# Designed miniproteins, single chains, continued (5), part 81

Each design is a single chain, and the fold is of that chain. pLDDT is the mean over its residues in the fold that is shown.

## One batch from the design tools (miniprotein)

Design m18806
Fold by ESMFold2-Fast:
Structure m18806 (fold): chain A 81 residues (1-81)
Amino acid sequence: MMSKEEILEKAEELGAKMKEIVADEARFNWLKEKSENTAGLIKQGVLSYEQAKKTGGKFARGAYVSGEDALRLAEKAEAEA
């Protein structure tokens, strides 16, 4: 099983990837038009990562799980396009 530290590191990695998607206006606008829910989950994933970081990893598992789900949906939408 992953340690708390490993989960936080993965949440940080996923948070960085989600922030990169949001920063790419063309990619994020395309995703929003394709699936507004998926775009919303990406934004929520960034907030979940920031919350985990502020709380010293207290919510790191939640941030990791939500980040994986959000990125998986975004990748699926892009693959189906």
Scores: mean pLDDT 76

Design m18807
Fold by ESMFold2-Fast:
Structure m18807 (fold): chain A 114 residues (1-114)
Amino acid sequence: MEPELRFPTAEELKAPKEVRDRFLAQMEADARALGLSDEAIAKLREVFELMYRYLRGEITPEELKARLQALGVSPEEADRIVAEVEAAPTDEQKYAALQSVAGRILAEEARRRA
């Protein structure tokens, strides 16, 4: 009953814009096919765009925390996620910490549909 989605990898998110956009568009199409709301799909896209910008050094840890809170992450969870991301030595590990936010969006959507 929970939707199964393939998320882009950290390397796929850092690919040229046209390649990255194709992966994100496919994820959005799969989410729609699985019956996710437009709101949940928009939040998922925002999470992956935020991950991309952070991995490229385009946003600060404070900006990351503020954007996570705007997506519905509590201040305490946002602090924890940012701390885990900052402590992670590789882009793949940073991405894994941020991917937990996408999982939360899916869990909230599943509860809303129940």
Scores: mean pLDDT 74

Design m18808
Fold by ESMFold2-Fast:
Structure m18808 (fold): chain A 103 residues (1-103)
Amino acid sequence: SELAALREGLRRLEGLLEETERAAAARDAAGARAQLEEVRALLRELAARTTDPEVRARLESMIAGLDALLALLPELSEEQQLELALAAVRDAVALVRGAIARL
C-alpha cells in the first residue's frame, strides 16, 4: 500500500506541477503559492502513510523546506516567487520519483 500511495501521490504531484507551470506562464504568483500549499499538504499525507524511515525523513525535510519557502515568498518579487515555487514543485516530483525507485 505504501508504494501504491507514493505512485498515486506522484500522479497528483505531476498535476500540481502542470498547474504551477500554468500559473508561472500567467505570471500568477498567488496561484503558484496556492499550488505550493497543495504540494506541502500532499507530502504531509505521504509522510504520514510511509513506514520507510529514510523516505519519511526525506519527505519531512522537504516539508520543512516548503514551510520556510512559503513563509519567505510574500517578501520576494513576483518573478522570484514564480521561479522558486516552480523549482520547489519540480524538486518535490523528483523526491517522490526517487522514493518510488528505492522501494
Scores: mean pLDDT 89

Design m18809
Fold by ESMFold2-Fast:
Structure m18809 (fold): chain A 94 residues (1-94)
Amino acid sequence: SKEKVERQRKLTYEMSELVQEFVDFAREKGVKVTLRITVGDEDTLKEAKRLLEKAKELIEKHGVSRLELVVNDRPTLPDGTQLEPRSELRYELK
């Protein structure tokens, strides 16, 4: 539907802006980053925002050289139950 398309565009735009801001920040700090982020709903977007802010804190407070951040879409079980999104944050110090 038109509403679903508009909602997906809004999520994609907001995520793209957050990713670009984070990549620019990490580049300025000399940190190598790998981001694997899939956002299909507001909950996964919220989780991605939380982890990106945590990653910024780690970079600011510690001498981080490399960082990997993963946020996967919420898995759906055969009965229609949606699970929490899988998320991981890994880093290496300088």
Scores: mean pLDDT 77

Design m18810
Fold by ESMFold2-Fast:
Structure m18810 (fold): chain A 80 residues (1-80)
Amino acid sequence: MLATEEELTRSMAEIALSVLIVTSEKEGDEKTAELARKALDAVAAGDLEGAIKYLEELKKASKDEGTKRLAEITIKLLRE
């Protein structure tokens, strides 16, 4: 009944990605929001490599340092 370490890691990544989507939409950063949604869809599908690729592109596209930092943390979380 308790989540496994893998399930907890996935849930934390999904929360981080949801925050990235909401923040990017509020800031009007359509490209960053699109990439965050694609990464979230990839995580939900179990495609962790795809999620990491979208997050790397998000880091390149975003001009906000907080957004880049959250993306970097999420990438590290998905690689552990």
Scores: mean pLDDT 79

Design m18811
Fold by ESMFold2-Fast:
Structure m18811 (fold): chain A 90 residues (1-90)
Amino acid sequence: RREELQQRLEEAESQVQSLQDAVDAGDREALEKALDYLEEAAETALQLGDYGRAAEYLRQAADLRAALGDDESAAALRRTAAALEERARE
């Protein structure tokens, strides 16, 4: 349901915000948790048809992947985000 998806998106965003200080401090566990929530937020935004917002979450996830040393996954997420942005412009 749209309202259930919107609530899930807001919850995921809230979780990412609650982890921001630890992420900024380079806490690996916080980086991994924030990554999981960002990927959930991107999936939820896609289910809502919000391709632009999904692309933004995937870019944030790519930055965290790069911070964890996973440059290949970061590059893949950035390519997916670019494709979603292109779709959002249609």
Scores: mean pLDDT 82

Design m18812
Fold by ESMFold2-Fast:
Structure m18812 (fold): chain A 120 residues (1-120)
Amino acid sequence: SMARARELFERGVKALNEGNYEEAKKLFEESLKLDPDNLEAKFLLAVTYIILGEEKEAYKLLESLKGKEVSGEVVEFAIDLLKKNGYTAVADSLRNGTAFLFPKSKDPKVRELGVQGLMA
């Protein structure tokens, strides 16, 4: 149900605030199974994947968000979360509305999305 999807999403946000990134991942994944078009859940799940080092999964979600709008409040929350976890360059890319760009990635597509570590 949509009410259950929202409950799972809100629990995921709480888990992120508590630093429980693996729990947040599971909650956002379950929320998206019920509401696959929740752009905020997709975006925060992608950010969670970056923090957990799951670059391939982050890449897939970020590609699905290309050309889509996410609320400024959710973007600011993600910026603070990424900075807290040492991903300042990714956070700066989000703030500037630029594509994620990490020059240390060897995959050009990963460099364009700014997801580090998705190596051949």
Scores: mean pLDDT 74

Design m18813
Fold by ESMFold2-Fast:
Structure m18813 (fold): chain A 73 residues (1-73)
Amino acid sequence: SDRVIELIERKLKKIEEFYAQKGVELSPSEKEAIKHQEELLEKLRQGADLNTLLKIESDAEVRKLLEEELEKG
């Protein structure tokens, strides 16, 4: 879904800009979470099915976002 792609891109950009403005480095766990979302974004851009992604996703925040978009159609 183009909408899910846009939302994830905006979220990642906002996080990047926030940390750049604060002049602080991301922790290893924060970097890993961002990398995971970037990998999810790439899969979505390649036409991955939302149902398939939801079945393999272990991150509760990402699962909720996928479930909300799936419910909307």
Scores: mean pLDDT 72

Design m18814
Fold by ESMFold2-Fast:
Structure m18814 (fold): chain A 89 residues (1-89)
Amino acid sequence: MKEALEIIDKYLEKAKKLGNEEAVKELEELRKFVEENPDADPELVEELAEAIMVRSNVKALLKEKPTPGLKAALERLEAYIEELREKLE
């Protein structure tokens, strides 16, 4: 639990500094999940936090230059995030 929370807090600090409100909200939800599930795998938590940050970057790129490739990449990344969440449960 403590290790996973420290990882999330590090990513939250980065997201807040960058003004990434969507990533901040999702990382705060992940933090609450870990507090309620203290046996959650810290490695999966780190992978999920990283994936959330990568997804927010892809969404930012899509706003500037929407392409079919970036849209497909976002869909695959969202599926991966859902898979990681299922593994944490």
Scores: mean pLDDT 81

Design m18815
Fold by ESMFold2-Fast:
Structure m18815 (fold): chain A 87 residues (1-87)
Amino acid sequence: SAERRAFLAELEAELEELRKRGASDEELAAFAAARFLRHLGAPQAAIDAAEAGDLRETLRALFELRAALQPPTEEERAAALAKIEEA
């Protein structure tokens, strides 16, 4: 949608400013994840985890948001959770 494209453009501009200020790739990834979770209407606890750099919790929250929109099969859920544990 136009709204999603506008969000992505804003996010890209915010990431560029953070990079100019010396943000690390890890900090940029955490910022992007938190902004995506907020845009998708995730609970504040999930956003806080992303901002703290808790990669496993962030990936789990993103998976559950996607699962709410497109319910996975039991096999797909198991595979996704296994990949998250590798993070």
Scores: mean pLDDT 77

Design m18816
Fold by ESMFold2-Fast:
Structure m18816 (fold): chain A 71 residues (1-71)
Amino acid sequence: KEQELGILKQLKEMAKNPEERDIAVAFAEILLAISDKREELQPLFDRFIKALEEGNVEEAEKAIDEASKAL
């Protein structure tokens, strides 16, 4: 839980940097794949990835905040 929250915080920071968005997507997919809360996190991570693809940093941050509450 604590480790996953730390990773989510890092994903939120990466979302602000255009050069790190592809890496953020990869880390989000890895975290989702290894998480025991995959079903709870999947719709939030889908929203995060879509927001990054659209360049919507605000929505990406919102999705990560909701994911943090689910953990």
Scores: mean pLDDT 76

Design m18817
Fold by ESMFold2-Fast:
Structure m18817 (fold): chain A 58 residues (1-58)
Amino acid sequence: LREELLTMTDDEKGELMVKLAEEKGFENARYFRVHGGFKVVATKDGKTYTFRSLDEVL
């Protein structure tokens, strides 16, 4: 998985991270572009979480 992900665009990685967050029970998962990269923001149990890499969602 990781080696294949190194060839993906930031948008493709962000979409995958959104799906993984939803699979883990997070709600309102959304991809955002930020200076120097990207992030995914999601909510669970009324708390907001920010994931900056695929490793943080896995």
Scores: mean pLDDT 75

Design m18818
Fold by ESMFold2-Fast:
Structure m18818 (fold): chain A 100 residues (1-100)
Amino acid sequence: KEEEFKKKAEEEIKELEKKIEELEKKAKEYEEEAEREVEEAREKLEEAKENSELPASLQSGRVLREVGDSAEFIVKKRKAEKEKEKAEKKKKEIEEKKKE
């Protein structure tokens, strides 16, 4: 009686733990993509400093601001946040199932 219930609960906990790991991995991937956007902007800034007629200080501020406001950058950051929130909900479910 109790052994069957306990075994079922353990299986459900393992499924939730696996799902949490997948969600955390996905969130990390989105964060890394957002970081690549920043790095690309930095490379464009360095090229602009070498080849442009404008003062480098003005170009630095403009390029970084445009990346920060980028729809793609914002979307990737929001996707990472969403997956983290899903992982937190799954963690709460595990804590409730561990209550005896």
Scores: mean pLDDT 64

Design m18819
Fold by ESMFold2-Fast:
Structure m18819 (fold): chain A 71 residues (1-71)
Amino acid sequence: MRSEAIETISEAIKEVPDARKELLETLEQIANAESYKEQVELMDKAIELLEKANGSKEIVDKLRELRREIE
């Protein structure tokens, strides 16, 4: 789950360079998250950043699916 979220966000960064710094910071926080709640909150942040940067709908939908599985 976490590795799939990290991989998906890494792919997204290539498509939305304007949000790269914030997405990389969020990615690092997800990798270091110790609780499911923290992972969910960080994934929600990544989704918001991607939507704001006009990221791919398919990538956003994939992250939402992964986030739902972590709950």
Scores: mean pLDDT 76

Design m18820
Fold by ESMFold2-Fast:
Structure m18820 (fold): chain A 69 residues (1-69)
Amino acid sequence: MMTAEELVETLLAALSSYPADHAATQVALLLRETLDDPNAPEELKERAREAIEILLKRYPQIRPALEAY
């Protein structure tokens, strides 16, 4: 099973051509969609919650965008 840290790094790497704040915001929004998906396993939702916290610690500038939604 992928750790929350590995999940964050994998998703950010997929968006590495974008500015870091933009990539981090997009990854965080994708993880929020996982939390809202009734078909997602609880283990995946727990990893998504942990991954969002890691992103907010690394990129605190994205917090206002996430709180606005």
Scores: mean pLDDT 77

Design m18821
Fold by ESMFold2-Fast:
Formats: C-alpha cells, sequence, structure tokens
Structure m18821 (fold): chain A 63 residues (1-63)
C-alpha cells in the first residue's frame, strides 16, 4: 500500500540524517513489513526523529 511505502521512505530519510540508529530503522521497517502499520510507540519514535532533523513534508499519518 502507498502509505506503507511512504512510511518506509520517511524511516530511511531519518536514518540517513542520523536521527535513527541502524537498529531503530531496521525495527521500524520490520514492523511495517509485518503489520502494514507502525504502533503508537513506533510512530512517536519516527515523529521525534523527523522533528529533530527539521523535516518538512507529509506526516507519517498522511491519510
Amino acid sequence: DPSVISMEQLIDRAYQAGALSPEQAQRLKDELAKNGFLSYESQQVLADALKQIGWVGPAPEAS
């Protein structure tokens, strides 16, 4: 689904910017691949990472 691909791209961007560790990025990608969505806790981790890098774009929850 497009939303899953979009979240994976956001995880990759946060990782490349140094806001996520390799372990954090891998866990988030694995969760998306398994469940098709991120848990509330995982969404908070991603949102905090994106906020730290000053990323401007569609939110992880863009419906």
Scores: mean pLDDT 73

Design m18822
Fold by ESMFold2-Fast:
Structure m18822 (fold): chain A 100 residues (1-100)
Amino acid sequence: SREAEFTEETFKLMDEYVKKVIPELKEEAKEAKEKGELILVSSLWETSQTKDKSHLTHAKVIVKMREAAKQGKTELVQEVEEMLEKGVPYEEILKFIEEK
């Protein structure tokens, strides 16, 4: 998906977001950019501007699910999908993933 989604404009947009992220989140934003996770880079920038972590928490859940799927963690992916279907808050889902 990374290669199919990336354009020169997308790379430039991610670089601009990374430049504007607060120092505390800078390394996480750089790693997200290197992995091509635009949703995570943009949400880190939003958190830097607004101090609201809601979109960042959502983006982290999505990215961690993609990573779990790539690692063959089928049971974890299924459990998280069920939590999403039940409307469990993203903060609780993220905590669940991080405890595994």
Scores: mean pLDDT 78

Design m18823
Fold by ESMFold2-Fast:
Structure m18823 (fold): chain A 55 residues (1-55)
Amino acid sequence: GEIEELAKESGLTEQQVRDAIKAVKDGIFTAEELAKLADISLEIAEKIVELAKTL
């Protein structure tokens, strides 16, 4: 699924991607803040934000 693909693209674990989705849904991180904190590309962080809006 999308979580598994994002984990592979980002180098994060599936659990870390789920935690990131939850943090975005809770309004804790923007895409830019998530990219900096998790050391991932802004493009991947934006994909996590978009997925969070649909879940």
Scores: mean pLDDT 82

Design m18824
Fold by ESMFold2-Fast:
Structure m18824 (fold): chain A 89 residues (1-89)
Amino acid sequence: LLESLEVFDEENRRKTSALYLKVLELLKERGLTTKELEEMMQLLKQHSTEKDLEEAEEIEKEIKKKNPNASFEELVQELVAKAVEIGLE
């Protein structure tokens, strides 16, 4: 039971980290990242599995399908909302 809860929490942490990485990548594309944020992106990439990154990409695609005219700010807000939802279980 405790081991299952720890494994589940770790999975949610990885998914949240991958979504946060997506937000940082979008900020970097607009030149809005600092050197410190770019270092954080490298750490988040090391903590994320390929599966977590693929799931984050699918979430981004779903948001874009739901709102094809989504602004940069709306896309970031939806990704953050999904990260919070996953983090809260």
Scores: mean pLDDT 73

Design m18825
Fold by ESMFold2-Fast:
Structure m18825 (fold): chain A 59 residues (1-59)
Amino acid sequence: TDVKTHMENVNKTISTNLTNQSNTLHNKSITYNNNGDTVTSTTLNNNSIHLMNESNWSG
């Protein structure tokens, strides 16, 4: 395995992990919003967007 293939696999793993974390925070955001906690919902949604942007940059 060359360095390029190794880096591509590492980037794919990082991207996948960040995407999974983003999805988890997004789902929690929806739950808090449904309970009327819009402040916590907004914070979780912003964190979800941040992780998704990092995922897109990494992959």
Scores: mean pLDDT 78

Design m18826
Fold by ESMFold2-Fast:
Structure m18826 (fold): chain A 60 residues (1-60)
Amino acid sequence: SMVDAYLQLADQIGLERAKQLAVKELQELPNPISEEEAQAILDSKDKAEFAAKLQAVLDK
């Protein structure tokens, strides 16, 4: 899943960089995420919150 891929990426390159790359990918979709959804992902403080915020966006 995209969530699992970005959690693995966070382990390799760090949480902050993984969040920025996830937001960029989601903003480049044909139906891009909102600025509010992007900010919620960027505001996540740990991997568990990051996973939860990503999953919430993808389940829409």
Scores: mean pLDDT 85

Design m18827
Fold by ESMFold2-Fast:
Structure m18827 (fold): chain A 86 residues (1-86)
Amino acid sequence: GKLDELLAEIDKLHEEAVEKIREAAERKDVSGIVAIYTGAVLRLIGLILDGSQVLSPEEVKKLEERAQEKIEELRRLADEYIEKLK
């Protein structure tokens, strides 16, 4: 269903963002890490907005919870790499 498709899209965006943040960290590209994190957050918010137009309120809540979890994981990852770079 549409909810399952959007949840899968969130998971895919998260996996791609994790890999790109790691690659930017290997290059010591702090601005790249920030840009990737910011872009991922905006895309995840976009998926919630798209979902809100077609999903029930209960399904939107599940979508928001998954996206919030992934945003928090990406923030922790980005912060950790930035703190380690000199």
Scores: mean pLDDT 89

Design m18828
Fold by ESMFold2-Fast:
Structure m18828 (fold): chain A 90 residues (1-90)
Amino acid sequence: LAELLREAVERYIKEAEKAVKEGDEERAYRAASMALDGIRLLRERGALTPEQAREFARRLREIAKLAREKGMERTAKVLEEAVKLAEEAA
């Protein structure tokens, strides 16, 4: 169960990165929001290890920076929230 949720979060992070790079703001925002929700749920279930939390935070920070550079402010804010949530678990 936690394994499937972790795989889903990994998929959403990759989808958000791809969507930001492709300039697809709607898809980027949706994927970023799903990643945030998934990280929150992993934390609530005690299923997010400090190592995984650090790696998620690192990747999400890079995507947030790129989103800001592309003017995707709402997507960047969601990604920055996900970073903060992951860093609190690290």
Scores: mean pLDDT 87

Design m18829
Fold by ESMFold2-Fast:
Structure m18829 (fold): chain A 89 residues (1-89)
Amino acid sequence: DAAERAKLAAGLRELLARFEEDKKAVEEEFADNPEIKELALKALEIVAEGIRRALAALEAGASLEEALAILREAYEKAKELAKEIEELL
């Protein structure tokens, strides 16, 4: 469904716009903890890149299933870094 793909794409663009604010928040909160800051920024970049790839796929006519698979892979990789961050807290 083209309408469903367009709706997902719009939501992903809004989420990407919010990630710039999230990066600034991480830089401020973890300024004194460079190891945690680096891992958190890396996790944000992995998710942002996954969203960019999903958006590119949707714009190229890929299915919702393909776009969601790209997003799932990115979130799984980000979860690995989140686990490392939790072990440092």
Scores: mean pLDDT 82

Design m18830
Fold by ESMFold2-Fast:
Structure m18830 (fold): chain A 80 residues (1-80)
Amino acid sequence: SKEELRKEIEEIVKRGKKEVEELVKQGASKDEVWAVVQRTGTEIVDLLFKNKASPEEVAYAQQKLQDLVAYTRELIAKSE
């Protein structure tokens, strides 16, 4: 269902966000931090494809990924 797909997207993003936070806290390289964001994006794209996601579901996922990218940029900037 749309609700279940959105919950799966949210859980994937939540996991990626937590990994980004932990890596930044550990002083990991920017490349390592962005690799988590890239993996999170790939996992979401695969999920959308497997579920034959509608344009609305794709837009929802894109917004969640955009929010994760923005959050990651701010978190890295604060660590500099």
Scores: mean pLDDT 87

Design m18831
Fold by ESMFold2-Fast:
Structure m18831 (fold): chain A 86 residues (1-86)
Amino acid sequence: MTVEERVAGLREAGDNLVASFEKKAEEYRKQGEELRAQGDASDPETAAKLHAEADELFTKADNYLKKAQEAREGWDARAEKIEAEA
């Protein structure tokens, strides 16, 4: 296995993990937006509950985006280290 093949494999694995986290973030963001919209159309008590649930989903989405960024940085750093050591 060449250094180039090893670096490419690590970048591909990192890209797949990042894409997985970004997909989860998008799913939570979409669910949050749907609950927010439903809350806006509801009575005040129901709206408060739906807005709180939407806020929790947006927080989960933000956490997955942070994990995606951390994964990208970590996998890129590993690839660069292998490239530098070659």
Scores: mean pLDDT 83

Design m18832
Fold by ESMFold2-Fast:
Structure m18832 (fold): chain A 74 residues (1-74)
Amino acid sequence: SEIEKRLEAEGYRLVARFRTTVDGKEYEVLVYSAVRDGLLERVTITKNLDTGEVTVTIERFDAEGRLVSVEVIE
């Protein structure tokens, strides 16, 4: 997908891929990771396998593993 290609081009690494069911809906979850500006950035792509809807969550962690910011896109 275009999101996956952009993340790989920007130096993010795929660290996890799995499928899960939430409220009877099946999702594919991809987790990408990179260190940017001294923070660990985790990008989670959640794809609804029935509708094709995609949600992107960006989490940033400090050197101690504390969550410092969360952003959700669509």
Scores: mean pLDDT 85

Design m18833
Fold by ESMFold2-Fast:
Structure m18833 (fold): chain A 82 residues (1-82)
Amino acid sequence: PDAIIIQGKGDTAYVFTTSMPYDEIIKILSLNSTLVEKTSDYDVYTFSDGSEVVVFKKGVSVEEAKNFAKSKGFKSIIIENY
């Protein structure tokens, strides 16, 4: 995938893989959300309702994204390909 997005809902992490370039995803997110954390592998955005999404860059694998979600305490992980 060109990017990976994680969205949390309760105990479940939804891992979205997409062919949309990372730069286009962050451009879209920046219109309606605030960048709250920037790292070499991912960025975190917060929306006005307090919901958060994590966007991983092209070099990050699905396995690394799953391990990240597990490290944050999510009990279930669902992978969706777009």
Scores: mean pLDDT 77

Design m18834
Fold by ESMFold2-Fast:
Structure m18834 (fold): chain A 94 residues (1-94)
Amino acid sequence: SLVEEIEKLLKKEVENVFSNKEEALKYSEKLESMAPEVAKLDKESQERVKELTLEAQAELASKLAKIPKEKAKELLRNGDLDTINEEIEKVKAE
C-alpha cells in the first residue's frame, strides 16, 4: 500500500540523515513527490500518513535538539518550530 511505502521511506530518511545526507535527501524528495497521491487516499489513510510523518519528524528533532521524543512531538503538533530550532542551536553551542 502507499501508506506502507511512505512508512518505509520515512524510516530510511531518518536512518540516513546523520550517516548519508545525500541518500536522506533522495528519500525526502520521493516523499514530497508522493504528496498528490496521499491527498487522494481515504481519511483514515491520510491520518495514518500524518501520524507516521509526525513520528519521523519527532525522532529527527529529538536527535538534533537532544530533547525527549515526546517533547519534540508536542512542539511539532503545536507548530512550535522556533523552540525546536533554539534547542538545536544550544546543542551546536556546546
Scores: mean pLDDT 81

Design m18835
Fold by ESMFold2-Fast:
Structure m18835 (fold): chain A 102 residues (1-102)
Amino acid sequence: MQLSPDDAGLEKALAEIEKKKPLSAEEKAKIKAAHYAARFLTTGDAADAEKAADIYEKELKDEETAEFFRELARLAREDPEAAKRRAEEFLEEKEEEILAKQ
């Protein structure tokens, strides 16, 4: 209910986590990517999808996932609800894969 810069809010959240345990650059990137992906599922905002894509591409070197989020950002500019639905389907598929691995 209050307007705050997304980047400032994320950096604050990372600082709180690091108070308990130092994070590697890779762990920080994964947390940031997950944060923007979760925001996108809630907001359907293309900017959140683009931020997630940048982190996957530049920090995690996961070009395939980055490309997926860039496509979601494009779709979100046309139809935010359809973009959110596509993101939910992708995350459900990935969650099943992760749970089967663990």
Scores: mean pLDDT 72

Design m18836
Fold by ESMFold2-Fast:
Structure m18836 (fold): chain A 74 residues (1-74)
Amino acid sequence: MSLDQALLQLTQAMFTQPVSDEAKDAAIEGLRAASGGDKDAAVKHFDEAAKLSTVPEVKSAAEQAREAVAAADL
């Protein structure tokens, strides 16, 4: 999965699914870090979002975003 596709999927999951404020904040911080080229911060925040998420679709999207950022040369 491309980085752009993974980030879009996570964004769509957050808008479509019920998500806790804590998981949403972590995902948003991950998206900001990824957009700014901060790979380490993005991986950390997406990992946190995945751990805080109880909705399988949001959890999976956050895990995919983490893996995509980890594989990207930011």
Scores: mean pLDDT 81

Design m18837
Fold by ESMFold2-Fast:
Structure m18837 (fold): chain A 108 residues (1-108)
Amino acid sequence: AAEEAEIAALEARVRALLARMAASDPRERAELLAALARELTELAVRRGTLSARERQLEALRRQLEQIEKADLTREQRLELLAYLRGVAEALDSPLAEEARARIEELLA
């Protein structure tokens, strides 16, 4: 029961952050990306269902695109990519393997 409530709260926060990113300015976007990466990592750890992994993979793909386009400091970029790597590693999907390869390339 408590775990289900925590997962629902995490999903709501992820959706809210994704919605806010479309309207964010460049400074807010970096903070939103960092917050989203942390929430996605926590959600990946707490959920083992295919539907949850599919939602996390879609958010991960969107975050990689935003990180590549965002004017982030090197430190912010590395922190966000490290969190997204954690999300991708928690996903048991062939599509997550491609995302992991891209994250490792960006971290190099």
Scores: mean pLDDT 66

Design m18838
Fold by ESMFold2-Fast:
Structure m18838 (fold): chain A 65 residues (1-65)
Amino acid sequence: MEEAREEFLRRVVRIAQRKMDEGKSPLEAAREALREALDYAKSQGNEEMVAFAERGLAAVDAQLA
């Protein structure tokens, strides 16, 4: 579980950096990166990763609200 969570976070960071290069703000980039990572986790059928991603996305959305 810890290893999968660490890999997920690294994936989110890589996507967020790409989004910021595209002109997104850091928080908007994080939101989009978490959404993409969530979609990927769903495609893999990994329910634990999906739950973790949903919690992360909810936390970022709370900061944007």
Scores: mean pLDDT 76

Design m18839
Fold by ESMFold2-Fast:
Structure m18839 (fold): chain A 57 residues (1-57)
Amino acid sequence: GPAESAEAAGLAAAGAVARGEAGPDHASQFNKEAIAKGLPAEEAAKYAREGAIAAGP
């Protein structure tokens, strides 16, 4: 469902940032991609922030 999709997209974004596969504006780019994949804007922003945090210091 939508919550499961949001969690999956957030996990994928976090993984990409952690692996260094993301572009220079990681959180912004993943926020836009998550919205394009059907996440609500507010949830996409939350998961993009969590992805940036998970990437480390």
Scores: mean pLDDT 59

Design m18840
Fold by ESMFold2-Fast:
Structure m18840 (fold): chain A 70 residues (1-70)
Amino acid sequence: SMDELREEINKIIEETAKELREAGASGEEIKKVADELIQLTEQLLEEGKSGEEILEEVRKKAKELVEEVK
């Protein structure tokens, strides 16, 4: 369901924010990453992607953004 997708996306954002804080990212950098993940989610929903496909792409993007800071 859409509510389950939102819950999982929020968990990814929270986990990503924690990893970024541990890597020394600023609050502004963390907000920018969260905004990018939200925008990606909205784009994939508009493109008609399934919840599973959206979660896979968002997790992949989150990992890439964390690796750039580490």
Scores: mean pLDDT 84

